# Ledger of designs, part 65: designed miniproteins, single chains, continued (3)

Each design is a single chain, and the fold is of that chain. pLDDT is the mean over its residues in the fold that is shown.

## One batch from the design tools (miniprotein)

Design m10381
Fold by ESMFold2-Fast:
Formats: sequence, C-alpha cells, structure tokens
Structure m10381 (fold): chain A 60 residues (1-60)
Amino acid sequence: VERARAIGEELFEQGKYTIAARAYQGVLAQRPDDEEARANLAEALEKAGKTEEAAAVRAA
C-alpha cells in the first residue's frame, strides 16, 4: 500500500496525472479512511481535467 502511494506521488511529479490518480485509487481501495490519499487523488483528478470526479472524492 505504501509503495502504491509513493508511485502515485512520483507519477504526479512527472505530470502523469491520470496514472497517478489510478495509483491513489488503489491506496483508497485498501485504506478508505486515508485522508492524504483522498486529497492526492482529488488533486490528480483536477490536474487531469476530471473536476467533477475530484469534487465527488472530496465530498466523500
């Protein structure tokens, strides 16, 4: 799980937002209460242009 988080962060830094969002979704599937992963997922979705999906993640 921690490895998936690190990969997501690295992909985000590289500008690969869609793949980074997928990695953070994997973290949340294992740890649904992970607030940092939720925030990072929402940010990655916004950067990828998926603003409605990002808003839904933040509201959950």
Scores: mean pLDDT 77

Design m10382
Fold by ESMFold2-Fast:
Structure m10382 (fold): chain A 110 residues (1-110)
Amino acid sequence: MTPEEKVREIVESARKRLQEIADKAVAEGVNEDTYEKALAEMRKVLGEAFEKIREVGDDRTYVRAVAELLRAFADALERMAKHAPPEIKQKLTERAEVARRLADGYEAAA
């Protein structure tokens, strides 16, 4: 397996975990408690994925993978936002927008 293939597997695994966290929060009902728990678990998934990618790829591969992971994070946040009360929906949407802007910055730097 090439380093690029291994990075793709790490990104796909993290994307799946982020979606599972979002799905669990939606199933339990999106409120302040489930939002905070989901966000903490998503941050842990992202941190673990970033560490694994850093061990496998060069700086350029890392930067591209970070952009993909940030977009996956934004997608998961938007999934929760569709089922959230207005106040939490706003927080989720704002975080997703920040993640997408950050991803665009990383992609431009790659």
Scores: mean pLDDT 86

Design m10383
Fold by ESMFold2-Fast:
Structure m10383 (fold): chain A 65 residues (1-65)
Amino acid sequence: HYEEAMEYLEKAKEAAEAGDFVQASKYITKALSLLPHLSREQRKEVLEKIGEVQDIMVDKARAAM
């Protein structure tokens, strides 16, 4: 579960860096669906990684303006 969530977030990061916000959001949603199966520490790591991906999406959107 944790490895799978982290793989989804790496794919989300790649999509966000490419400006593909639809794919980035889909991978974030897949990672979020795994949260109930994770320990508290693993949930914290996943949520922090989601924050990083969202920051990339915001920065890319702002740069495109």
Scores: mean pLDDT 80

Design m10384
Fold by ESMFold2-Fast:
Structure m10384 (fold): chain A 74 residues (1-74)
Amino acid sequence: GPLPSEAEILLIAGEIYLGMGNVYKRLGKIDEAKEAYEKAIELYRQALEKSTDPVLRERAEKNIEYAEKKLKEL
């Protein structure tokens, strides 16, 4: 299969942190959830800086909006 790009690796890392944020929120670990969501947003923004692929960019942008919404709900 195709090798993952740096942008794809950053997107996957962001998705892992987004998932961690959701788990921490469910456990009532609000400070850890906040840190995980903020880290996910950083990683997605880095992915956007390294890719012109419209599919990857749309996924990163939607996940940033989702993570920002989750941060406001904490």
Scores: mean pLDDT 89

Design m10385
Fold by ESMFold2-Fast:
Structure m10385 (fold): chain A 59 residues (1-59)
Amino acid sequence: SREERVAALREAAALLGPEGQRIFDEAVKKMEGKTDEEFDRILEEASRRLVELQRARAA
């Protein structure tokens, strides 16, 4: 599940170019050694950032 969710985040980030890649790289670094609760929080934050970036790109 964690690996699948990280893979999905990576795919989404790749579609948004270098800025998306930065968001992904920061999130993955923060995920190291974290609990499931901390992991979910980091993933949610990264996903939110990618959504905001996608909105800016779509406008």
Scores: mean pLDDT 81

Design m10386
Fold by ESMFold2-Fast:
Structure m10386 (fold): chain A 98 residues (1-98)
Amino acid sequence: MLTDEEIEAGVLLLKMAVELQVMKKSDKETVNEAAKRIVEIADEIAKLEGPYRLDTLRDALGIAEEVLKIAKSKNVDPDTIKALEEAIERLRAEIERL
């Protein structure tokens, strides 16, 4: 049986994956706003506990790294790129603690 935390992790990962697919076909402004949402979702995932926490953090990290590549290729706002890089470092730090 899935716990509430496992369901929430799955929903947040799906939201990140959908944002990634949308931004591949989007303009700079849309990518910038999507990247900001990815930062918020990644920080929410970093707070979740549960038996699949390591796998969830690794999946979120992978999506965030792909988002960063797209954001850099579209030359989005420097503050947004910095926020993404900081969110990626927070995800890595949480993985290292496990």
Scores: mean pLDDT 85

Design m10387
Fold by ESMFold2-Fast:
Structure m10387 (fold): chain A 93 residues (1-93)
Amino acid sequence: AEALDRAGVLIVRGKKALEEGNYDEAIKYFEEAIKAAPTPDQKASAYVFLAEAYLKKGDKEKAIEYARKAMELSPDNPFIREKAEKIIEEAKK
């Protein structure tokens, strides 16, 4: 893996918290990553993971809202779009 900036490190820590079921901790890491992200794509990645954390908590409305924000920040990024669309689809079930 390439060297990560602060936002990238926070995303990695948030993903680990998600895997451990620590959704509130994951949310805090992803919120910090959004604030630290220097590019729209990196900020959108943090919003996608934030949406996933809210989906796992059962907050479907916030999951949809943050997934939509990710798509708005990086509309031409197919990886962001695909992951955000999957979160929105799952939240609507």
Scores: mean pLDDT 85

Design m10388
Fold by ESMFold2-Fast:
Structure m10388 (fold): chain A 66 residues (1-66)
Amino acid sequence: MEEYLEKLIKEGKLSEEEKKELLAKYPEIREAISAFLSSLGITDEEKIEKVAEQVFEIDVEYRANK
């Protein structure tokens, strides 16, 4: 995740300030994904974290490409 954000900064698609803002929102995204997956019977923390990181990266990529 952090390496992905650093790549976007190097490409000029993301600022350091935007990175801090996005990282501040990650715990909220992780909690929402954890709640959703747990409602489906998925309680594996490793899987939850991977899905949360994927959702976060997709959202960041969508914003960076506008």
Scores: mean pLDDT 77

Design m10389
Fold by ESMFold2-Fast:
Structure m10389 (fold): chain A 85 residues (1-85)
Amino acid sequence: KKKEIRQLAIEASSLYILSVAYDLEGRRREALIARGEAYDKAGQAYLLQGDNEKAAKYYRKAAELYREAGEEERAEELQKKADEL
């Protein structure tokens, strides 16, 4: 479980860096999606740690980014996950 948390944290960090790269390239939609994926991974890590409040907070941030990117289905899934915590 600690190994899974570390792996999710690494993935979240990598996706966040990728989002910055996409933003610098003017690829705003891809940047928003990558940042949303980063926050989703962070939420999963906090959930595994037992921090439901932080998990919900990160899932809501990811949902907002997906909604901004036009990824409404992914946004609704994450909003539902946050609301069920």
Scores: mean pLDDT 87

Design m10390
Fold by ESMFold2-Fast:
Formats: structure tokens, sequence, C-alpha cells
Structure m10390 (fold): chain A 60 residues (1-60)
């Protein structure tokens, strides 16, 4: 219920954990952008998604 959700949120929302989650979230978004570009490249060039991912993911 809401009380249990609030208690878990507070445990996860410590300043250190919030800062770490923000950094992780930013990193995951960058990775997601690279994956999306790889999928689009694969569709346009008729290559495998994994081969396309190598071109976009190896640069961070």
Amino acid sequence: GPVEAGRRARALASPERLALLDEIGATLRRIGDSVQKAIEYARKNGVSPLEALKKFALGK
C-alpha cells in the first residue's frame, strides 16, 4: 500500500542513492540513444542490429 511504497521510496531516496540513480539514469539514456541509432541504421542498410550496434555503442 501507500505506506509501504513511501517507506521503500525513502530507503531508496537517500541523498547518496538519489545522486547515484541520477548518474545511472543519465548513462542508461546515452546507451539507449546508441541502441536506437543502431536499430535505425540496421533497417536502412539491411545489416544485423548487432553489427549496427558495434558502430554506435563502441563510442560510449
Scores: mean pLDDT 69

Design m10391
Fold by ESMFold2-Fast:
Structure m10391 (fold): chain A 59 residues (1-59)
Amino acid sequence: SPELQRLLEELERLGKRGKEELERLKEEGASQEEIDAFIEEVDREENRLLAEYLRLADA
């Protein structure tokens, strides 16, 4: 469905942007606390999108 495809594209974009930003933070010498906080934020958003995807897939 278009809604499932949109969520998959959102999830893929989040993963790619998250990886790029994480690499940038590491290259810039961000603190471990800043890196951990960023990873937690990305994980939270990813889990939210995955929950939406699973809900729609069961419909």
Scores: mean pLDDT 83

Design m10392
Fold by ESMFold2-Fast:
Structure m10392 (fold): chain A 57 residues (1-57)
Amino acid sequence: GLEEIRRLLEEAGVNGESALAALETGDPVLARVVLHEVRKVNEEAAELLEEYIRERG
């Protein structure tokens, strides 16, 4: 539902900030791992959003 999509997007935002912090402290490998997880979460959120739009249209 919409709340799950919101939760995933909020999680992606926090992880994005963590990736930036890793880059600022000189750990690009950690930043890469975090960004990979953010991409997976964003893909799941996008799929749920498309389903939500389909059911509401």
Scores: mean pLDDT 78

Design m10393
Fold by ESMFold2-Fast:
Structure m10393 (fold): chain A 59 residues (1-59)
Amino acid sequence: MEELVLEATIPHPLSAEVAEAYARWEARLLEEDGWTVRSVEVRLTPTATTITITATRAA
């Protein structure tokens, strides 16, 4: 079993809707590449947006 943690930091504050849309888009790309998405986390700050996606697949 292989695990991937994708962390993207955008140096600009995004709205929750935009950040969630971006996270869903990245998750979809991982699923198309054979990964199973296990968790998606969005962290919003006044200066940055961080998106963390954890995925697994057969090794």
Scores: mean pLDDT 80

Design m10394
Fold by ESMFold2-Fast:
Structure m10394 (fold): chain A 104 residues (1-104)
Amino acid sequence: KIKEEFNRVKKEADEAYQRAKKLGEETIKLAKEVGDTSGIGAAERSLRGLDAEQKRVDELIKEGNYEEALKEAKHLLQGAKDSIENFERLYEYYKKKIEEKKAA
């Protein structure tokens, strides 16, 4: 049943979204410490994009449109995974910059 597939994908998407949001917030804190205004703006835009996709999934569920909700949940899951990968890379980069500044 499409609802069963939707429930599975939605759970994975919600878990990935929460991880992306938390990691993005931590990455923004490090970006602020190093003064990377461009990096802050990019991370904030990425998180706003995920928030908009999450809201779209919720709206489709309220409409009973599980076919489109499943498609949007899959997009949210992929977007969250991509954001996690990007935030992990940026987090490591900013941490190295902070350590280099402390060593100088």
Scores: mean pLDDT 87

Design m10395
Fold by ESMFold2-Fast:
Structure m10395 (fold): chain A 65 residues (1-65)
Amino acid sequence: SSQDLVQQGRDLYRQGNFEQARDLFQQAISIDPTPDIYFNLGGAYAALGNNDLAAQYLQQGRQLS
């Protein structure tokens, strides 16, 4: 489920595995595009230093809220 992918992604994010976390959040969005998943994906891109994509995903999450 999308919730399982988000939980696994958050665990990887906490471990510093930002690329793997990003990939799981991208999979979760393809299943269920919720604001929380956009915020998690934006956070992963920010941690990877991709500030442009981080800002875009965070804005999309806010628009869906």
Scores: mean pLDDT 89

Design m10396
Fold by ESMFold2-Fast:
Structure m10396 (fold): chain A 58 residues (1-58)
Amino acid sequence: SDDEEIGKIMKEAIEQSPSEEEKREILKRIGDAIGDGASVEEVRKLAEELVKEFKEKK
């Protein structure tokens, strides 16, 4: 199901985040996107972009 896939995407993004602040930001932005009706593909892309952004900043 889409909910199951989104849960996996969030878990993987959180596991790749070294700080609690980054984990909270990922959860917030993905949650906001889901609330706006984002598709699983859009959520996956957003998660990848956020993880990349946080990795590049370090």
Scores: mean pLDDT 77

Design m10397
Fold by ESMFold2-Fast:
Structure m10397 (fold): chain A 96 residues (1-96)
Amino acid sequence: SAEEERRRRAEELNEEGVRLFREGKLEEAKEKFEEAIRLDPDYAEAWNNLGNVLYALGKYEEAKKAYEKALELDPDNIEARSNLENLYYKHPELKK
């Protein structure tokens, strides 16, 4: 279906973003995660990965929002929870 095709494309974009992130291509990785989220807004892992690239770019408030969205979509996402806790530990001003 068109919905299944969109979800599959979102997963492919997320994988491309992860590869780019590992290569240090942060802005390109960000674009891939944003495109994945555009195709599948409920894709919790893509939101968590967007948080990771935003954190690497020093965009801590935006990273917080992305991790919070990942946890809203998947409350059992241990990685997103751990990332958000680490963010608050290193940047306690964001916990307001």
Scores: mean pLDDT 90

Design m10398
Fold by ESMFold2-Fast:
Structure m10398 (fold): chain A 80 residues (1-80)
Amino acid sequence: SELEKKIKELLEKYKPEVEEAKSLPKEEQEKKLEEIFRDMYLELGFKEEDVEKAIELSREGKYEEARELLEKSWEEVKKK
């Protein structure tokens, strides 16, 4: 619930960048969206290593594994 709320707040903050990304060619759009995803999770206090692993898993279509990794990382963020 708390993570979901913070993600929604960050999505509003990054909305202009996401809209700009939509105007790019598909390959550039995918790279830009990955950059936005990385920036959002790093701003939330996630470890860079965990964010990179989640991106890699998502590229492989392993969305459930990526979600599990992010949920585990969130527990560490909450301790700060």
Scores: mean pLDDT 79

Design m10399
Fold by ESMFold2-Fast:
Structure m10399 (fold): chain A 86 residues (1-86)
Amino acid sequence: LEEEAREIEREAYERALAALRAGDYEAAARILAEAAGEGARLAREKLGEDLDPEEVRERMYALWLAAARADPERVARLLELGIEKL
């Protein structure tokens, strides 16, 4: 589970970072939100956590989009650190 989640997160962070660097904040937020939704689905199936993957996706899209628009350099640094630690 953790290894599968980390692989999904790594791919999402790499793709989102590329989109963010290109100035496509909506694409970056969508990629990160989709990964978060997939992580929630895995947690629900494997750990029995009471998470709605679609609700997590929608919430994370809004949060990441707002963050990317407010401070794209900070978001880029967070994604770079996330990739390094995965």
Scores: mean pLDDT 80

Design m10400
Fold by ESMFold2-Fast:
Structure m10400 (fold): chain A 95 residues (1-95)
Amino acid sequence: SMAALRRRLEELKARYKAEILAEYERNNLPPPAERELDVLAEAAALTELLLELGVSQEELDELIEEVAEEAREEGLSVLEALERLRRRLEELLRR
C-alpha cells in the first residue's frame, strides 16, 4: 500500500539523517544545512527503498550516472544535482 511505502520511506530517511549527522560530528565538521541534509537523506532512503522493492543496483547506478552527467553539462550545484536525483528516484517509485 502507499501508506506502508510512505512509512518505510520516513523510517529510512530518519535513519539516514542520523547517520549523516553522526558522520559530520565524527569528522568535527559543522552539520550540513537543513535543506541539504533533507535532500541527502531522502535520496539515500529512496535508493534503499527501491532496492528493497526489486529495482536492480545496475538500474540505480545508471540513473545516478545520468544525473551526474546532466549536472556536469548544466553546471548544477551539488544541491541541485541531489534534488534532481531525488525527483528521478521518486518517479521510479511511482511506476
Scores: mean pLDDT 86

Design m10401
Fold by ESMFold2-Fast:
Structure m10401 (fold): chain A 70 residues (1-70)
Amino acid sequence: SLEEKIKEAEEKIKEAKEKLEAARKELDALLAKPAEEISREELLSAIGDVLAAIGDLFEAELELEKLKKE
């Protein structure tokens, strides 16, 4: 049913938000270190994880929006 699909989409959004918060916390923890202790590779990886999580959240929210237009 439409209601079941909306509920599943809302659950996916919740999971995506939790993943984004986890990625943001990891980036914040890295940025709290002295600059000389942060490798470029670690920084780019942490930023990449945040960007990927933002993309996942955006996709999940688009899925919910599409369902609401029915």
Scores: mean pLDDT 84

Design m10402
Fold by ESMFold2-Fast:
Structure m10402 (fold): chain A 61 residues (1-61)
Amino acid sequence: MTDTQTTLLNFLTANPALKLSAADLAAASGLSVATVTAILNSLVAQGLLTKDAATSTYSAA
């Protein structure tokens, strides 16, 4: 797991009531939306995060 993946996971896990878009997380992390989207999708595939497809937001699993 990369430091960036760990940072994004920890942020969402610390704030389980928050549902954040890839754009919101990209702004917070200073990364591109494409990079954040790839990381978030990897974490969802691992069962560590949940994606709401209707809103395109991510939250802790």
Scores: mean pLDDT 77

Design m10403
Fold by ESMFold2-Fast:
Structure m10403 (fold): chain A 60 residues (1-60)
Amino acid sequence: MEEHIRQAMRALGQGKLEEAKKHLAKAAEEAGIKVELPENPTPESLEEALKVLKEKIAEK
């Protein structure tokens, strides 16, 4: 899970949107969290998905 979040952040920072989306999907699956990812990812949509995923993991 955490490794996929780190890979998603790295890919997002490099403009590799499809790679970032792939890692976010894997991180969400491993965390048991369902996150909607767009078919055509944008930096904003992936950044929001990453924020939501991190918040849901941290919430009780």
Scores: mean pLDDT 78

Design m10404
Fold by ESMFold2-Fast:
Parts: C-alpha cells; sequence; structure tokens
Structure m10404 (fold): chain A 78 residues (1-78)
C-alpha cells in the first residue's frame, strides 16, 4: 500500500533523529527514489522498510544501512 509506505518512511525519519548522518542520507535518497516509482514498488519495499524500522528501534545502525541500501538498489533496478 502506497499510503502505508509513506507513513512508514515518516516514522523512520522520526526514529532516525539520533541516528548517524549516513542513515539519514540513505532514508532521504530512498524517499526521493520511491516517489518517482509511484507505488510500483510498494509490495516489494514494504517488508524491507518494516525490517529497517525494527533494526532502527534496536539501534542496529549497520543493519539499517544494509537494509536501506538493499531497498535503494531494488528501486534503481526497477
Amino acid sequence: NLDEVHKLLKELAILSADAPEEVRKLLKELGELYSEKRGEAADKVLPLLKKAKKALEEKKYEEVKKILEEIIKLLKEM
């Protein structure tokens, strides 16, 4: 769901307030790429965003970076 993805991206942005700048940069890039895809990737991206949120809540920043990079790669290959 496009709306659920946008809600989750907003939640991730809030949760990333204390995260390293690299994580915030990746979230911004992901958001920009996702907006260009117009929901074509929603079903593929949503499970990965939920996984990223869980890792971010646990402050596993290396895990978050890997998940966000995976999503960005997926969006670029579509």
Scores: mean pLDDT 80

Design m10406
Fold by ESMFold2-Fast:
Structure m10406 (fold): chain A 69 residues (1-69)
Amino acid sequence: AREAFERALEEARRAIEAGDFEAARRALKQAVTAIKQMAGEGAPLEEVLAMMREAAALRRELDRASGTL
């Protein structure tokens, strides 16, 4: 689960740098799915919140790069 989250964030970052915003959105969706899976498996709340903040920060980068409001 954690590895899947980290891989998805890395894929999203690379997609943003490449201008592939569809791939970036897909990767961010995978990251959110990994967070939900970890929460369902009983991961500590502080870890889940930290992962959510990382995903949200990258989503803001995507929105800025793609010109989305």
Scores: mean pLDDT 80

Design m10407
Fold by ESMFold2-Fast:
Structure m10407 (fold): chain A 76 residues (1-76)
Amino acid sequence: SLAEALAKLEEAEELIRQGRPEEAARLLLSVVEEFPEALKDPEVRERFLALGEALGSHPAAEPLEPHVVRLVTEAS
């Protein structure tokens, strides 16, 4: 659901804030896997992309890269 996807994104943001990027990246991947339709929502998509950017060059973010590229393309 949209609410569940947003809650997981909020948890991922907190994990990044706590210095836990590997857990944050895993949680973001779970959002893609469990709630792909929620990522079509502009708010969910924008938050997901912002969190992906916050993880930046961290190696744990590598599995997110194809999903980030897809979502940016869909937003354009």
Scores: mean pLDDT 79

Design m10408
Fold by ESMFold2-Fast:
Structure m10408 (fold): chain A 88 residues (1-88)
Amino acid sequence: SKAEELRKKILEEMEKAIQAFKDKNYDEALSELKKIRELVIEAIKAGLDPETVRVINEALARATNYVKQKKYDEAIKVLEEAIERVKA
């Protein structure tokens, strides 16, 4: 379905954000988080399940908060945990 295609794209962009943070390319990482937010809006319209949406939105909010504090390792961990929860 379109929702499953968007879910897969969200996971791919989350993995790209994690890699950008690990590479200390913070501008790229923040750009990827913005792309994920846009994909989530489209995924909601496509009928992605509320639980998956909640997990992703919680992770984005928590990761963004950690980035504001320059706690990039914590932001990485939050995104990695969200990927595992969404894949389950």
Scores: mean pLDDT 90

Design m10409
Fold by ESMFold2-Fast:
Structure m10409 (fold): chain A 58 residues (1-58)
Amino acid sequence: SEMERNRRVTELGKQAVAAAEAGDIEKARALLAEAKALASPTVARVIEAEVDAAIAKA
């Protein structure tokens, strides 16, 4: 369902940011790729920006 997909995208995005903040860039990129595959283009861009910002600050 769309609600289950949206919940999964949110969870993957949070895990990707957490991995990036922990310095695990490979894991952050893998989780981001999974989130982007499930997300709309607009949501995918937002999550990508958040993960990229977290990586840049690490």
Scores: mean pLDDT 84

Design m10410
Fold by ESMFold2-Fast:
Structure m10410 (fold): chain A 61 residues (1-61)
Amino acid sequence: AKSTLSDEELEEFSKKLGLSKRQVEGIVEGLLSGNPVIERAVRHDSKLSEEEVEELLSRQK
């Protein structure tokens, strides 16, 4: 799925999570893919907490 985060929101999460804007965008797209295997892989590889994932998803419109 396409990330709906603005450039400003991507920069904010980039700084908060210690990742690049591109990595944050890729994580959001993976989480929104609707594929449980991709979602699980993204959650594992990103090393984000459950709370951080929930915060990223809550910003989607």
Scores: mean pLDDT 72

Design m10411
Fold by ESMFold2-Fast:
Structure m10411 (fold): chain A 67 residues (1-67)
Amino acid sequence: SEAEKKLEEGKRLLREKKFEEAKEKYLEAIKIDPKYAEAYENLGDLYLLLRKYEEAKEYYEKAKEIS
């Protein structure tokens, strides 16, 4: 799906340490599929890497609600 493609693009960008571009791809995946729990989990992981713990927690909780 298009949401899955955006998630994979985000993961690739994260491996390249392009954090803002990775975030945008994860947000695009969520915009395409608002129930895409894996996209919220990956966005949580990204915020955790940036030491933005409150934002990471919010995205993990959202993923849990969907799952």
Scores: mean pLDDT 88

Design m10412
Fold by ESMFold2-Fast:
Order: sequence, then C-alpha cells, then structure tokens
Structure m10412 (fold): chain A 56 residues (1-56)
Amino acid sequence: SMAEIEAQIERLAEALRKVADRIRSEEEALLTAMRIASQLGLDPRLGVEAARRVFG
C-alpha cells in the first residue's frame, strides 16, 4: 500500500539523517541510501526517494 511505502521511505530517511554528517556529495547520499535499503531488504528506489527527502 502507499502508506507502507511512505513508512519505509521515512524509516530510510531517518537512517540517512543519522549518518548525514558523513555524506559529502549527492552521489554519496544516493549510494548510501541504496545500500541501507538493500541491507533492510527494501527496494533501492525507496532509498533514492529517502535521499531526496533528507538532502533535496
């Protein structure tokens, strides 16, 4: 459902905020977000949306 997708994106965004101080570029933000998504068994595309939420 859209609500579950939104919750997953927010969880990824929260995880990204915890490491945001270590991220130096847009490319690094996207790669980090996709890695976190993969580690959690989520679609890497949700990581891209999370990165946009935190850094865009």
Scores: mean pLDDT 84

Design m10413
Fold by ESMFold2-Fast:
Structure m10413 (fold): chain A 62 residues (1-62)
Amino acid sequence: MAAERAREEVRAIVERMLAEGLISPEAAAQLLETAERFGLSPEEMETMERVVRIARESAREA
């Protein structure tokens, strides 16, 4: 029950990243597979989202 809710929250974060254009559909699929395999929490996925946003902005400014 709790683990299934966490999985749905992780999926929602990845879908948000995809909708914002932060990652490709292929990268989104890989992130979901990695999260499922390693049991990543929503908090860990939110941290990953933040890192990706920073990396994308840094690349645009470079």
Scores: mean pLDDT 77

Design m10414
Fold by ESMFold2-Fast:
Structure m10414 (fold): chain A 108 residues (1-108)
Amino acid sequence: DEEAKEEGEEGKELGEEGRRLGEESRTGEGAKEAGLLAAEGGGEAGRGGEEAKTEEAAEAAKEGGEAAAEGGLAAARGAETAEGAAAGAAGAIAGIGAQKAGELAKRR
């Protein structure tokens, strides 16, 4: 429970930033920032998945990384549409989650 509690605190702060980026994604600047976050999260999830000690953790990190990559592409196009910008922000949030899943997989 303490491990989940500590991870929850970090995830909560990152979730708040993801929501703020989602709100600003329609301005183009937020979409660019969401795309960067998605790319960074995807890369870290990939590393965590490679060192994962359980199959479930590795698969979760891989799926999160793929979602983050798709979100990054959607964010780049989302500057032209609100729907695309929202999809980009969702990808950034998924990337953050994948990053944390990768870290946990490495420790177990």
Scores: mean pLDDT 54

Design m10415
Fold by ESMFold2-Fast:
Structure m10415 (fold): chain A 79 residues (1-79)
Amino acid sequence: MADEISKAVREILRALVEGDEEKAKEIAEKFNKENPNVKIEAEYDKEREEITVTVTITVDGKTTTVVERMSVEDARKHL
């Protein structure tokens, strides 16, 4: 599961870095549908050139939320 989340996040980041917000949303929505215990949300702030990725995981009734913010430049370097 963690490896699948990491791959989905990378694909979403790549789409956002390439300016394809529709593709990023489609990837997130597909992953969320196929993985009911995991919700991935990505937000692109055009004015700040910043990407925020939120991952919410629910296991055994416990919910954990991880929020990571990065610049578009940093995201591009780590893809």
Scores: mean pLDDT 79

Design m10416
Fold by ESMFold2-Fast:
Structure m10416 (fold): chain A 75 residues (1-75)
Amino acid sequence: SLMEEALRLEAEATLHLMSAFLSEDPEEKKKHLREAIEKLRRALELAKEAGDEELARILEEAIKAAEEELKEVEE
């Protein structure tokens, strides 16, 4: 189902966010943050298609947070 795929992508993104959090190497942090953002964006599209407004909101907030962290690492 769309929701099962969205949740799988969210779980994969969470693993990348954890890897970014645990890494002290800026290049590894950026790599994991980029992977997480890509997966979260795909999950958001599927959540919207499924009509899950609550999950969509959570994913939008997660994307924003990850993008802000990526910007800080890059700047």
Scores: mean pLDDT 88

